Designed miniproteins, single chains, continued (3). Designs and how they scored, part 83

Each design is a single chain, and the fold is of that chain. pLDDT is the mean over its residues in the fold that is shown.

## One batch from the design tools (miniprotein)

Design m11048
Fold by ESMFold2-Fast:
Structure m11048 (fold): chain A 95 residues (1-95)
Amino acid sequence: SMETEELLKEAEELLKKAEELLKQAKKALKQGNYEEAIKLAEKAKELAEKALELAMEALRMAEDKETILRAIGLALRAIGIIFEAELLIKKAKEK
């Protein structure tokens, strides 16, 4: 459905933004910019959490195998970003 496709597209766009922010957060951490690293990782986590919500909504609406697998894939990708962001925030706060 168009509604399900829009949810999946929005989730994917949010995940791309979250991945870029997480990459920037990792660079900031390496440079000793701990406050910036935390801020970027928190933003990446927020976007990934929103993407997870959209992917889970799309999964509940999904009627075909292809859409189900795509929604699951996006949800797993979001969970991975949330986990990495949390670890980065923890490391930055210990400095």
Scores: mean pLDDT 90

Design m11049
Fold by ESMFold2-Fast:
Structure m11049 (fold): chain A 79 residues (1-79)
Amino acid sequence: NIDRAQRLYELGLSLSSPLLLERAAELFEKAGDLEKARYAYERAARIYREGADLFESNGDLETAKELRERARELEKRAR
């Protein structure tokens, strides 16, 4: 249901929640809206990269690495 995907996307943006954006992207993919799925994956990846930068600045290099790897996986799905 594309309406559900759109609501999760908007909520994910307002909360800066990469998990909600990933879920929205999956629902857009299933609905055949590949362009909206790509945007949702790209936005989720951006939030993970921003989180990684924050953890790295705080000295948590392991968490930063995990978040960057997660961002790369989402960027692949956005292609």
Scores: mean pLDDT 85

Design m11050
Fold by ESMFold2-Fast:
Structure m11050 (fold): chain A 108 residues (1-108)
Amino acid sequence: NIEEIAKELAENLAKATELYLSNQELDDEFSEAMKKAAELTNELLKEYSPFEVWKLVAEAAGIKEAAELFRKAEETRDVEAVRKALELLFEAGKGVPLVVVDDYLLNK
């Protein structure tokens, strides 16, 4: 169930973001949330593009504006739309720190 995977991914990203912002040392709970987010992301990436995965995460998180920006970015290659969508996810406590996004992009 794609909706369940996207929802679980959004929940783990939100948990990782809260732990990152509240804890000075990243503990086992942060590592587990990030590992689970990576596993769920890899499952979705078997069938979806990176933009579609982020759109599904934004939709599951209830941030419709971010989902629409990712959809437009995929069609138009608008880097500014990607940046704005990621900022909206992070501000809502539903995104990951940009360092995780940078690592993903750098390894492609």
Scores: mean pLDDT 70

Design m11051
Fold by ESMFold2-Fast:
Structure m11051 (fold): chain A 80 residues (1-80)
Amino acid sequence: SALEEFKKEFLELSDETAEKLAKAKTNEEKIKIVEETKKKLLELYEKYKPKLSEEEQKIAEEFIENVLKSLEEFIKKLKE
């Protein structure tokens, strides 16, 4: 399904982000990586949105909201 394909591409983005974070030397570099990941996640949703039913869009949006909140909390910790 389109929702399953979205989740698969999200996992690929997550793996890419983890690799970049592992190689980052400073908190400033990590913040930039996370901010770019947030942008890519939203772009990924826009790509899949027209392929999703209204119910699948609600599920995907809730998932994205939870991921974005986690990424924002990570950025806050890095700025401390």
Scores: mean pLDDT 86

Design m11052
Fold by ESMFold2-Fast:
Structure m11052 (fold): chain A 66 residues (1-66)
Amino acid sequence: MIEEAVEELMKKFPHLSREEARNAVLGAITLIQAFGEKVALDMLLSTGKFSEEEARYIVELAKKLL
């Protein structure tokens, strides 16, 4: 479930708010479905909100929900 991925993301990166974590996971799912994994990662990094480690982890969580 999406909420389990949100909790997992917040546990690994506690500086992220619940809303930021939720939007990141949902956004990654949408981007992977529309453009694929590599483009989703590149787009998350382009926001400037996430480190490379954070963006990669978000993509991996989103993949588990697909």
Scores: mean pLDDT 84

Design m11053
Fold by ESMFold2-Fast:
Structure m11053 (fold): chain A 73 residues (1-73)
Amino acid sequence: SEARAELERYKQRLEEARAELADLPELSEEEVEKLIEEGKKEGKTTRESRRALVQELERKLPEIERLVEEMLA
């Protein structure tokens, strides 16, 4: 089933994003917050952007799993 293959690719993408976040050699989360608060950075760091992506993928995963189950019924 193509739907199951897409779900598998989605899970793989999430795992890759999580691994990249864990290995990302940027500032600690506390240091990033401090820099943003001091006005030194106007946007999110690469680390924060990756974290936001991981959170978004994690939020969508249960919905995608449910939709795949519905499509295969």
Scores: mean pLDDT 67

Design m11054
Fold by ESMFold2-Fast:
Structure m11054 (fold): chain A 97 residues (1-97)
Amino acid sequence: MSREEVLREVEGLFLGFKAGILAAEGRVEEAAELLLEAKRLGVEREAIAGAAAALALAKLAGRGEEAARGAREVARRLEEEAPETARALEELARELE
């Protein structure tokens, strides 16, 4: 793997992680925009992993219900533009319950 490819993957993880935090906070449009940016960069899979980590941390902090709600709202917002990310977020929301 090239240094450029590794840095792009790490960027995707951080975009996803930030999106997961924003989703747990109910900041749906901001979270969706970061995930769409990750898709444009070709790091959608890495962003899903980052979001999963952030949402799991929210559950550990006692905010599982908020994280599940936020993940579902972001999934609904992304259903047309990023259907794979939307499906992954819906699956993550079920695990947060």
Scores: mean pLDDT 87

Design m11055
Fold by ESMFold2-Fast:
Structure m11055 (fold): chain A 98 residues (1-98)
Amino acid sequence: MEDFEKGKRLLSEGKYEEAVKYYEKALKKEPSAEIYTNLGLALYNLGKYEEAVEYYKKALKLDPNNALAYFNLALALKKLGKEEEAKEYYEKALELHK
């Protein structure tokens, strides 16, 4: 929780590599869909799109109704040129957000 909150603050400040380190500390205490989603977002901002996709998929295994993880997964897949797969996840995110 404390490490996770610090990770979120660092993420908002654009300190993505530091945010990753604090999210990794948070995962050692208790894995959660929210931590995996934010770790994926930090990796996305570092240009590590394939790693971001992996962590978003881990988030969805823990919480299959996580609209934010579907949305961010779609964005990362677009960066990798996987347009059709990205569209499917984007549509799922929109359904869950409603």
Scores: mean pLDDT 85

Design m11056
Fold by ESMFold2-Fast:
Structure m11056 (fold): chain A 81 residues (1-81)
Amino acid sequence: AAEEATASLPPGASLADIGRRVGEKLGLDPEKMAEAGARLESLATAGDQAGIDRVRALLEKRFGPDREVTPGEVILALLEE
């Protein structure tokens, strides 16, 4: 599962590393998953608040506003979009 794949990563792993690991564990394209993770990290690093808010709205729409979403689930949601 995405949660289990994410939990197996070392502390301080990047979102790209998380995406690649989730892709490997789920039989998805690890490079595409890593690219999705890198996009999230780039939004945060660049201070693109509008981009971050769009991702948050997508997650709230899919999982509800009170649910704590794992990084692996965020990356999967972006890959599906």
Scores: mean pLDDT 65

Design m11057
Fold by ESMFold2-Fast:
Structure m11057 (fold): chain A 85 residues (1-85)
Amino acid sequence: MSPEERAALLATAGEILVVSAILNHSWGNEEEAIEDARAAAENLEEAIKLDPKEIETLEKAAKRLKEAGIEEGAEILEEKIKELK
């Protein structure tokens, strides 16, 4: 598996975790929503290390969490964006 292929898989995993966070938030499972947001940040950080273009995926993920009202989750991803830029 190439670094770019691995980055794409990690980015996909991060995007799935963002969806999971939004669903958990909609169900009132706030602790699980924040755990999913942290896992998304970790997967996207590893993706960015392999392919710097995946920073756009992390930025979109942070925006999605913020629009969903998951403020703590959005802050976790926004902090990661600041670290990586």
Scores: mean pLDDT 87

Design m11058
Fold by ESMFold2-Fast:
Structure m11058 (fold): chain A 66 residues (1-66)
Amino acid sequence: MEEVKKLIREALEAAVAGDKEKAKAYLEKVGELLSPEAYELVKKAVESKDIEEAKLLAIEAIELEE
């Protein structure tokens, strides 16, 4: 779980910074550790333009895996 949370955080930070390649790389890494449903939520969070919506989606993905 710590590694999953770290990868989700790194993907979101890269997305906010405008680094689409880094965001995609971290998203692909965490996708190997997540269920398809949780992966879809993290993908939406990374693609979100609203930081609060992104946080909510990331929390939902983590809760789905726990």
Scores: mean pLDDT 76

Design m11059
Fold by ESMFold2-Fast:
Formats: sequence, structure tokens, C-alpha cells
Structure m11059 (fold): chain A 63 residues (1-63)
Amino acid sequence: GEEREEAIKKAREEAEAAAEMFKKAYPDGEASVEKVGDDTYVAKVVTKEKTLEYTVHASYFLL
């Protein structure tokens, strides 16, 4: 439904915002956003020392 589609869009926007924060915090790292499920996105940053992930589910944006 429309609410689910909007929630998925918000999940993607949140993951993209997280990836931008990762780029600022880890300038020597590679930041990306990946769709890992129908309603789930992961913001990821890979550095020489570690990999960090932030997972966003569309369900967090459903009222």
C-alpha cells in the first residue's frame, strides 16, 4: 500500500543520510548503500581497519 511504499522510501533516505555521515567520519573509507531485502537498506563504510554497517528497516517508519 501507499504507507508501505512511503516507509520504504524513508528507509532508503535514512540509509543514504547515514552513508553521508560515514563519508564525513571516515574520509579514507568507502561508503555505500545496499538494498539487502524488499524493505531493508544497509549503509556501509569499509576502512583499512574495520567495516561498519547501519541497517534500516521500512517498518521503523510505519505508524
Scores: mean pLDDT 80

Design m11060
Fold by ESMFold2-Fast:
Structure m11060 (fold): chain A 56 residues (1-56)
Amino acid sequence: SDLEKGNEYFKKGQEAAEKGDLETAKIYYMKAVQYYESAGDLENARKAAAELGKLL
């Protein structure tokens, strides 16, 4: 489902950020936002967008 994909990409974004790979983390957080929005999960979409915003 789109919600499951959002959760997967959010986790991958966190893992990339922990490794210091901020460019990869941005890509995964952007994907997480897209899937959470598609799933109608606006709360998790805002969380992913906030994490993305910290890296901009």
Scores: mean pLDDT 87

Design m11061
Fold by ESMFold2-Fast:
Structure m11061 (fold): chain A 67 residues (1-67)
Amino acid sequence: MKRKLASRATGVSIRAIGYYLDTGDKEAYERVNELVKKAIEALDTDIEEAQKLLDEAERLLREAEER
């Protein structure tokens, strides 16, 4: 489901930018952004890896938002 994963990646990216603008937490932003970037790269080669990377990015963003 490449379209669904691309939509998720866009949503996570927007949320990460918002989080960074609100908190200034550059380290958390960079970690989430790196996972999203890797997930996008995996969309054409390994859909399961792309899903895993997006799940990890969403998890890290939630943990950062809850602190």
Scores: mean pLDDT 80

Design m11062
Fold by ESMFold2-Fast:
Structure m11062 (fold): chain A 62 residues (1-62)
Amino acid sequence: LKVGDIVVAKENYVATKEGEVSALKGDKFEVIDISPDGKWLKVRSLEGEGEGWIPVDKVEKV
């Protein structure tokens, strides 16, 4: 995964902390940043207005 990749949510995810983004299974996002440990992606929603962090294991590359 790299910045600019399109990813899709593999499952529903509910944001639990400020700065996270919620997703419904099948939602598409653009990767805009990656955490230093690679465990979190900062994504921008392609479904509307939303940006935030989501665990990398909750998404897959399109």
Scores: mean pLDDT 82

Design m11063
Fold by ESMFold2-Fast:
Structure m11063 (fold): chain A 62 residues (1-62)
Amino acid sequence: GPQVLADSARRDLTELAEKYGAPELAERYIKELTEAINKGDYDKVGEIGRRAVEELEAIKKA
């Protein structure tokens, strides 16, 4: 269900943020992702996930 998707996304973002040293960025995206899931806006969930990964990757490269 939506909660399982939210929990998976939180884990993945937390691990990625730990790798790049940006846990506060992951926390912001996790909150936004959880809100979108609770509203049933799964298209927005995909967009949020992509933006979070791109931003964390940019931090790694900077």
Scores: mean pLDDT 72

Design m11064
Fold by ESMFold2-Fast:
Structure m11064 (fold): chain A 58 residues (1-58)
Amino acid sequence: VVREAVATKPIPEFPEIKPGDKVTLVYDEEKDTVTVIKGDKKVTLPLEVAREHFELLE
């Protein structure tokens, strides 16, 4: 599942993302992970970590 979200906190694993930045989230429901995409950069995070750092857009 693909969702748009806004970063709410700095992310050590993705230092180019600033609070307030829009990102694309790709959920892997089988592994409980989320791939965070901003431009050409991608990072895979555990679902719990992604929930702490991103707010889903509406």
Scores: mean pLDDT 76

Design m11065
Fold by ESMFold2-Fast:
Structure m11065 (fold): chain A 70 residues (1-70)
Amino acid sequence: LSELQEAEAEAALEVAAASIYRKAGDLEGAIRELDEAIEEYRRAAELGDPDAARRVEELEREKERLEEEL
């Protein structure tokens, strides 16, 4: 995998993990996974992914929503 493909794949897995933690009621676990996904999408944006910046904004809003539920 290229560095960009690895960043995209890692971010996608972390988003999936965040969803699982959220369904289990582990909001802190979900927030942690969203933080990891945000970092990976920021890396993807730096590597030239035109959609990654939008993904970061979307995940930051989800994180804020979960933090309000804590």
Scores: mean pLDDT 82

Design m11066
Fold by ESMFold2-Fast:
Structure m11066 (fold): chain A 59 residues (1-59)
Amino acid sequence: SMEEQALERAERLGALAVLLAQEGRDEEAHKYLAQAKSLTDDEALIAKMEAAYARALAE
């Protein structure tokens, strides 16, 4: 479904944002995280993506 495709895309963009943050590409990482969050209203997934992103920035 379109909803399942949006969730898969959100997860992929969220993972990309974490990788970019780990590489120090903070501006691009922030952009992709924002895009991932815009594709879903799943609060648990959004919280998981934000936590992973924050951990990547702290490393």
Scores: mean pLDDT 83

Design m11067
Fold by ESMFold2-Fast:
Structure m11067 (fold): chain A 109 residues (1-109)
Amino acid sequence: DIFDGLRQKVLDETLKKLEEILEPGSFEETEALIDEAYRRVLEKIRALGLPEDVIRDFEEAVRRAKQEILDYLKERGVAYRAPNEEARQKAIEVLEETIERLAWIDLLR
């Protein structure tokens, strides 16, 4: 219950931030933004120098977080594109934070 509420809050806050930064677009454009954020989070985790099993558990949590964001946006029928490079980078940063927060919530269960 509490972890579901925390995940929902993170997703709702993320949607609000994306709506302020981005404009309506295709789901393919939205997936590209999420994929870039996911790639950056994976590179960051792999750079931590932790034991292989710990890195694997983090990578799996991050993979689930990415899917949760995709499912959330798809269920709501919303899709976005970046109007310029500044907005693209800002949106990717927001999505990186969202993936990290969701992954930490998952790992703390």
Scores: mean pLDDT 88

Design m11068
Fold by ESMFold2-Fast:
Structure m11068 (fold): chain A 64 residues (1-64)
Amino acid sequence: SAERARRITREELTEMIKAGVSVDELVAKMGELLRRYGGTPEQRAAIGAAINQMANEAGIAPPA
C-alpha cells in the first residue's frame, strides 16, 4: 500500500540520517526504496512525498 511505502521510507531514511551517512548513500537508498516499494504510481508518489517531507524537516535538500 502507499501508506506502507511511505512508512518504510521514513523509517529507513531516519535510521540512515541518525547514523550520519553521506548524501550519496541517502540518494542510493532513495533509489532502492523506489525500486523495492514503488510498484504502483501511488506507492511511488508516497515515497517521493515522504522524501520531500523529510528533506524539509531535516534541511538536507530543498524541495524539487
Scores: mean pLDDT 77

Design m11069
Fold by ESMFold2-Fast:
Structure m11069 (fold): chain A 95 residues (1-95)
Amino acid sequence: DKERLERILEAARILVEARKKLKLSPEEIAKAQEALEILRGASEEELREALRNEDDEEVRTLLEYILYRKNNDLAGEIEALMKLNGLPEPVEPVR
């Protein structure tokens, strides 16, 4: 479904933009929550199709992060989070 694919891509873009802001307005929070719900409801196949149709690296990284979470791929999830946050090195827990 083309409209479903476009909705998933728009939701991913909304969340990427929201993550860059230090503070969100109530309206921006509501929009981000709606976007998150769309992505949460997306199947693995729908997320992979969205990745094939997206060329923006930050949006692709967010989609990969969500896909890895759905598959319980912790290593892939961590790598995607590092890319989203622009971290050049693995985050080590404080010992």
Scores: mean pLDDT 72

Design m11070
Fold by ESMFold2-Fast:
Structure m11070 (fold): chain A 66 residues (1-66)
Amino acid sequence: GAEEARKAAEKTPEEVKKKIEEILRKSLELSEEELEIGVGTWAFAYSTEGLTVEEVEEILEKYKKE
């Protein structure tokens, strides 16, 4: 359920969270607050959908053009 998904996001390795943060910083011009929200969102998706860091980068490339 949703609580299990949130718990999985909390267990996401710090290295993965840092890589997501780096990708967001390079891909999008975000404020520090928006960056924190973005990292949380993608860590959740990583934990629930099993996305790789490379897949996150590919998805973010679409947002660059929009």
Scores: mean pLDDT 64

Design m11071
Fold by ESMFold2-Fast:
Structure m11071 (fold): chain A 104 residues (1-104)
Amino acid sequence: SEAEALAERAIASPPAEALRLFDELAQMASEAIRNKDYEKAAEIAEAMARAAEALGLEEAAELFRRAAELFKKKTEENAEEAIRLMQEALRIIGEAFADSVEVE
């Protein structure tokens, strides 16, 4: 899938590009959520979890996995909770990559 391809690129990329690719995945997830395509949102969250795990960001990976499971329940209430988990995971990734970019 496109999400899996972007996740694989993030794993292989330097920190600044990896962060950009996570932002691109987050935009794809936002579009899926806006369209109420929770199955696609779950797929994107799973791809992001895989990338985070490969990069050693286990807490972020677990948050993305939990978000994917909530999206699979296909209710707006569970999707709202999943969005909060994804936002927290993205904050963790942003902080980790900021440290990598700022401290050469």
Scores: mean pLDDT 83

Design m11072
Fold by ESMFold2-Fast:
Structure m11072 (fold): chain A 103 residues (1-103)
Amino acid sequence: LSEFARRYSRAADVPEAEAQRAAERAVAAREEARALARAAGLSDEQAARAAAMAMGAVLAEIGEAEAAAASLRGAGNDALAEALLRGAREGLDPEAAVRAVLA
């Protein structure tokens, strides 16, 4: 988180503290969505998609959703990249992200 915040602050001319708070919120949203999905009995694949959507909503607030999606595509995770971008577009919180993968 601190390393990410420092890199993002320098690259985007955003205060390091603001970048760090956004990174912490993105990780928290990811882990909350993953925990909710697991508690609901969803598969690891569905939990990963819910986590990506919730993280995407937070990353959109700092303009990093497209960069994160590009990184996922580079790693061969096109489905997670699309889930992240959907979360970014729709502003999905962790509970909404879990409902989205169930529908």
Scores: mean pLDDT 79

Design m11073
Fold by ESMFold2-Fast:
Structure m11073 (fold): chain A 58 residues (1-58)
Amino acid sequence: SGEEGLKKIIEGIETGDSDLAQEGAAELLENDPELYEKLNKAGSTKEEVLEALKKALE
């Protein structure tokens, strides 16, 4: 369900739904904490994070 967490974060960021983005982030952290750490270090801007999230989905 790390993939589901990623999808929720992407959708939340794209739609401006901060609650959805937070739910997705919590789900990703619970299921794939290493990926969560990598994405958190990928960039400091919303756009950089969104690009990294989309790449992680493959």
Scores: mean pLDDT 76

Design m11074
Fold by ESMFold2-Fast:
Structure m11074 (fold): chain A 96 residues (1-96)
Amino acid sequence: QMVRGTIRVPDAGLTLEFEGTLPAAVRVAEAVEPLVSPETGGVALVAAAAIAVGGGADPATATSLEGRVTIRSPDREVAEALAERLRERGIEVTIE
């Protein structure tokens, strides 16, 4: 089952565009949480959950890819750190 959506993490200056399975969406949210303040970590998780619910499960768009993320950030170091965490979780990452 494939879900897609956008996660915005203002405290870290990040925007993530995600496409993948529901378990991969959860792993993305978990990877993002340590890069935000405790007050905003919950927002990233809620956003990922909302994407999963809103994106639905569509077998017609299903792929063998677990998850793919495009990261946009004014801070290259933050983007690279997040990319490394996502790749460790089996997520394919592109930085723009």
Scores: mean pLDDT 61

Design m11075
Fold by ESMFold2-Fast:
Structure m11075 (fold): chain A 74 residues (1-74)
Amino acid sequence: LRDEVVERLREVARRARSPRDAAMLLAAAQTIEDLQLSPAQALQVAEEVRRALRDPEDAALMDEAIREMRELYE
């Protein structure tokens, strides 16, 4: 489940329109892996990075990804 959050962040980063947003998403994915965060903490990191996104289309992609990830965590 943590690996699913990491993969979703990397997928959104590959589709991101803003290079800055892509870099922040990749940094968040790396942080989750490096710190071995729990699934709940990984989802919290995903929600925090979403608030930092500048491009509205990148934000919308992340909102959809977070909704799907929340369904995996109940």
Scores: mean pLDDT 82

Design m11076
Fold by ESMFold2-Fast:
Structure m11076 (fold): chain A 69 residues (1-69)
Amino acid sequence: SALKEELRRLISRLIGLELRKIGLELDLERLKKEGASEEELRKLEEEIKELEREIRELRKRIEELEKKL
């Protein structure tokens, strides 16, 4: 099923984005402990927010496809 293959691709992409987000969150905690500037922390927090937006959009697409199964 083309729909099932598309769903698998989206889930794989979601896993990749979730892992990237975890990596950035760990970097953020490390930088906080190292006393990084507010500017450096802000830039990393913005990158995390962008990933959260992508994850939300992808989860919505997955939910819509699952409704068609």
Scores: mean pLDDT 88

Design m11077
Fold by ESMFold2-Fast:
Structure m11077 (fold): chain A 69 residues (1-69)
Amino acid sequence: LSPREQHIRDLVLESVRELAERLKAEGASEEEIKRAALELVDTAAQAFQMSPEAKALAKEEAVRLVEEL
């Protein structure tokens, strides 16, 4: 991945973490949080014109982040 794509990915994952922590505090299930996280990644990937590779990696990392909560 390019340095720009890595930076965008890091920002997206930070947003995913904040979203996941908020939803967990509200009592959402892990599956609900994963769904919301993946939707966030898809939206960001479209907005920032991320490559399919960068989007796939961000989705994998988002799922892992939710599972580590």
Scores: mean pLDDT 82

Design m11078
Fold by ESMFold2-Fast:
Structure m11078 (fold): chain A 83 residues (1-83)
Amino acid sequence: APSPEQLEAETLVAFAEMLLALAKRIYENAPPEKQDEVKKLVEEMEKIVDEARAASEAGDLPRAQELVDKALEILKKIDEIVK
């Protein structure tokens, strides 16, 4: 069975994946003139989600938490761009 820390890290990865799905939906609905900027941030978030999965596989809960925080910061930047 996975350790409690690994299970928590897996939960954080699921949350990061949800944030990425939301970011992609915002990208699809963004005005054409803002799509390129939003796309760059979505690509950064995809990288962060991949890193969060690696942290989860290692049972590194602190790293998974930091990566979720970074994903949230990117989502805030996307929201600011589409205002």
Scores: mean pLDDT 85

Design m11079
Fold by ESMFold2-Fast:
Structure m11079 (fold): chain A 71 residues (1-71)
Amino acid sequence: KAKELLEEGKKYFREGKYDEAAKKFQESLKLDPNNEEAWTMLAEVYRKQGKLELAEEYYDKAVAISKERLK
């Protein structure tokens, strides 16, 4: 399930396994594309890898989803 993939991704992220974390967050988003946390975590992965442009794009996605949820 999307939530299980998200938690697995967070575990890899804490271990510094950013490629594995990214794969799990991407899989979680394929199942639940409105998961703000998964977009934010994927942005953090890209930031840790020095992919700053890509990180910014994924942060913007998380912000957009957060605003939709508040409306």
Scores: mean pLDDT 80

Design m11080
Fold by ESMFold2-Fast:
Structure m11080 (fold): chain A 61 residues (1-61)
Amino acid sequence: MLEGFRYLIEGDYEKAKEIFEEELKKNPNDPLIWYALSMVYRVMGDEEKAAEYLAKAQALR
């Protein structure tokens, strides 16, 4: 989590995505990871994926 956000702040969106995707495989029911990936997809311009991941994060609360 912390490392993924560091790359996101630095503008390395691909690395941030890789780290959060790996975290998701380890903790698939953690809504914070789905939310983090939603933010990554949004800044990368993938609004459709951002919406999907946000909806999943909200469903897990």
Scores: mean pLDDT 79

Design m11081
Fold by ESMFold2-Fast:
Structure m11081 (fold): chain A 67 residues (1-67)
Amino acid sequence: SSAEAAVERIRAREEAEGARLLANKDEIVQELLQKGKESKDSEELFAQAQQLENTADAYERRLAEAA
């Protein structure tokens, strides 16, 4: 049914978003760390980088389960 195709398309979109995060996590983390070195609020930016790594790891596990 068309509903099943729509669900599969939504899943593929979510997986693609997670994959983009995984592909770009190192760049985003590096940018956050760079901003942390330049800003007065380095602790907050480093915490954001750590949270992003944890989020990316969770997406990687979900993608592995789907494979």
Scores: mean pLDDT 71

Design m11082
Fold by ESMFold2-Fast:
Structure m11082 (fold): chain A 55 residues (1-55)
Amino acid sequence: SYQEEIDSLPEEYKALAEEIKEELLKEGYSEEFALQRALLAAKSIKEVEEKKKEL
């Protein structure tokens, strides 16, 4: 599930994903959509930060 993937992220990215999820839920989006978007956003930010270390 998307929630299990979020829970497996490093704490900083997990916190970011949870914040994004809560904002989307407040805006009226479904829980499934909010979880999916939060996970994708957190993963993208993590990948960018990892690539910055190699550039």
Scores: mean pLDDT 80

Design m11083
Fold by ESMFold2-Fast:
Structure m11083 (fold): chain A 100 residues (1-100)
Amino acid sequence: NDEELVERVVEILSEHFDLDEEEKEKVRRVARALLKDPDADPEELGEELGVLPVLVKVVRAVLAYLKAQENGEPPLTVEDLKSLGLSEDEAKTLYELLNK
């Protein structure tokens, strides 16, 4: 369910970042937008929602990971996360967090 995925994204990112309630709501808005348009441009969506493009890329990566798990597909690799525009350190950190 889309709302379950949205809340799971907030949970995962809150474990990595100390998000306040306003930041959690921004993550929810990004996740909902990406569920409607998975191919949305990170810079355009970031400008529309008032968030950094990196946050859009991170939320997209987490949603892709959760969808892969739901469909029984293998999880995203560090290289897959880097292809979404994350740095090597950001991709490795997110990979470790998602595989807890």
Scores: mean pLDDT 77

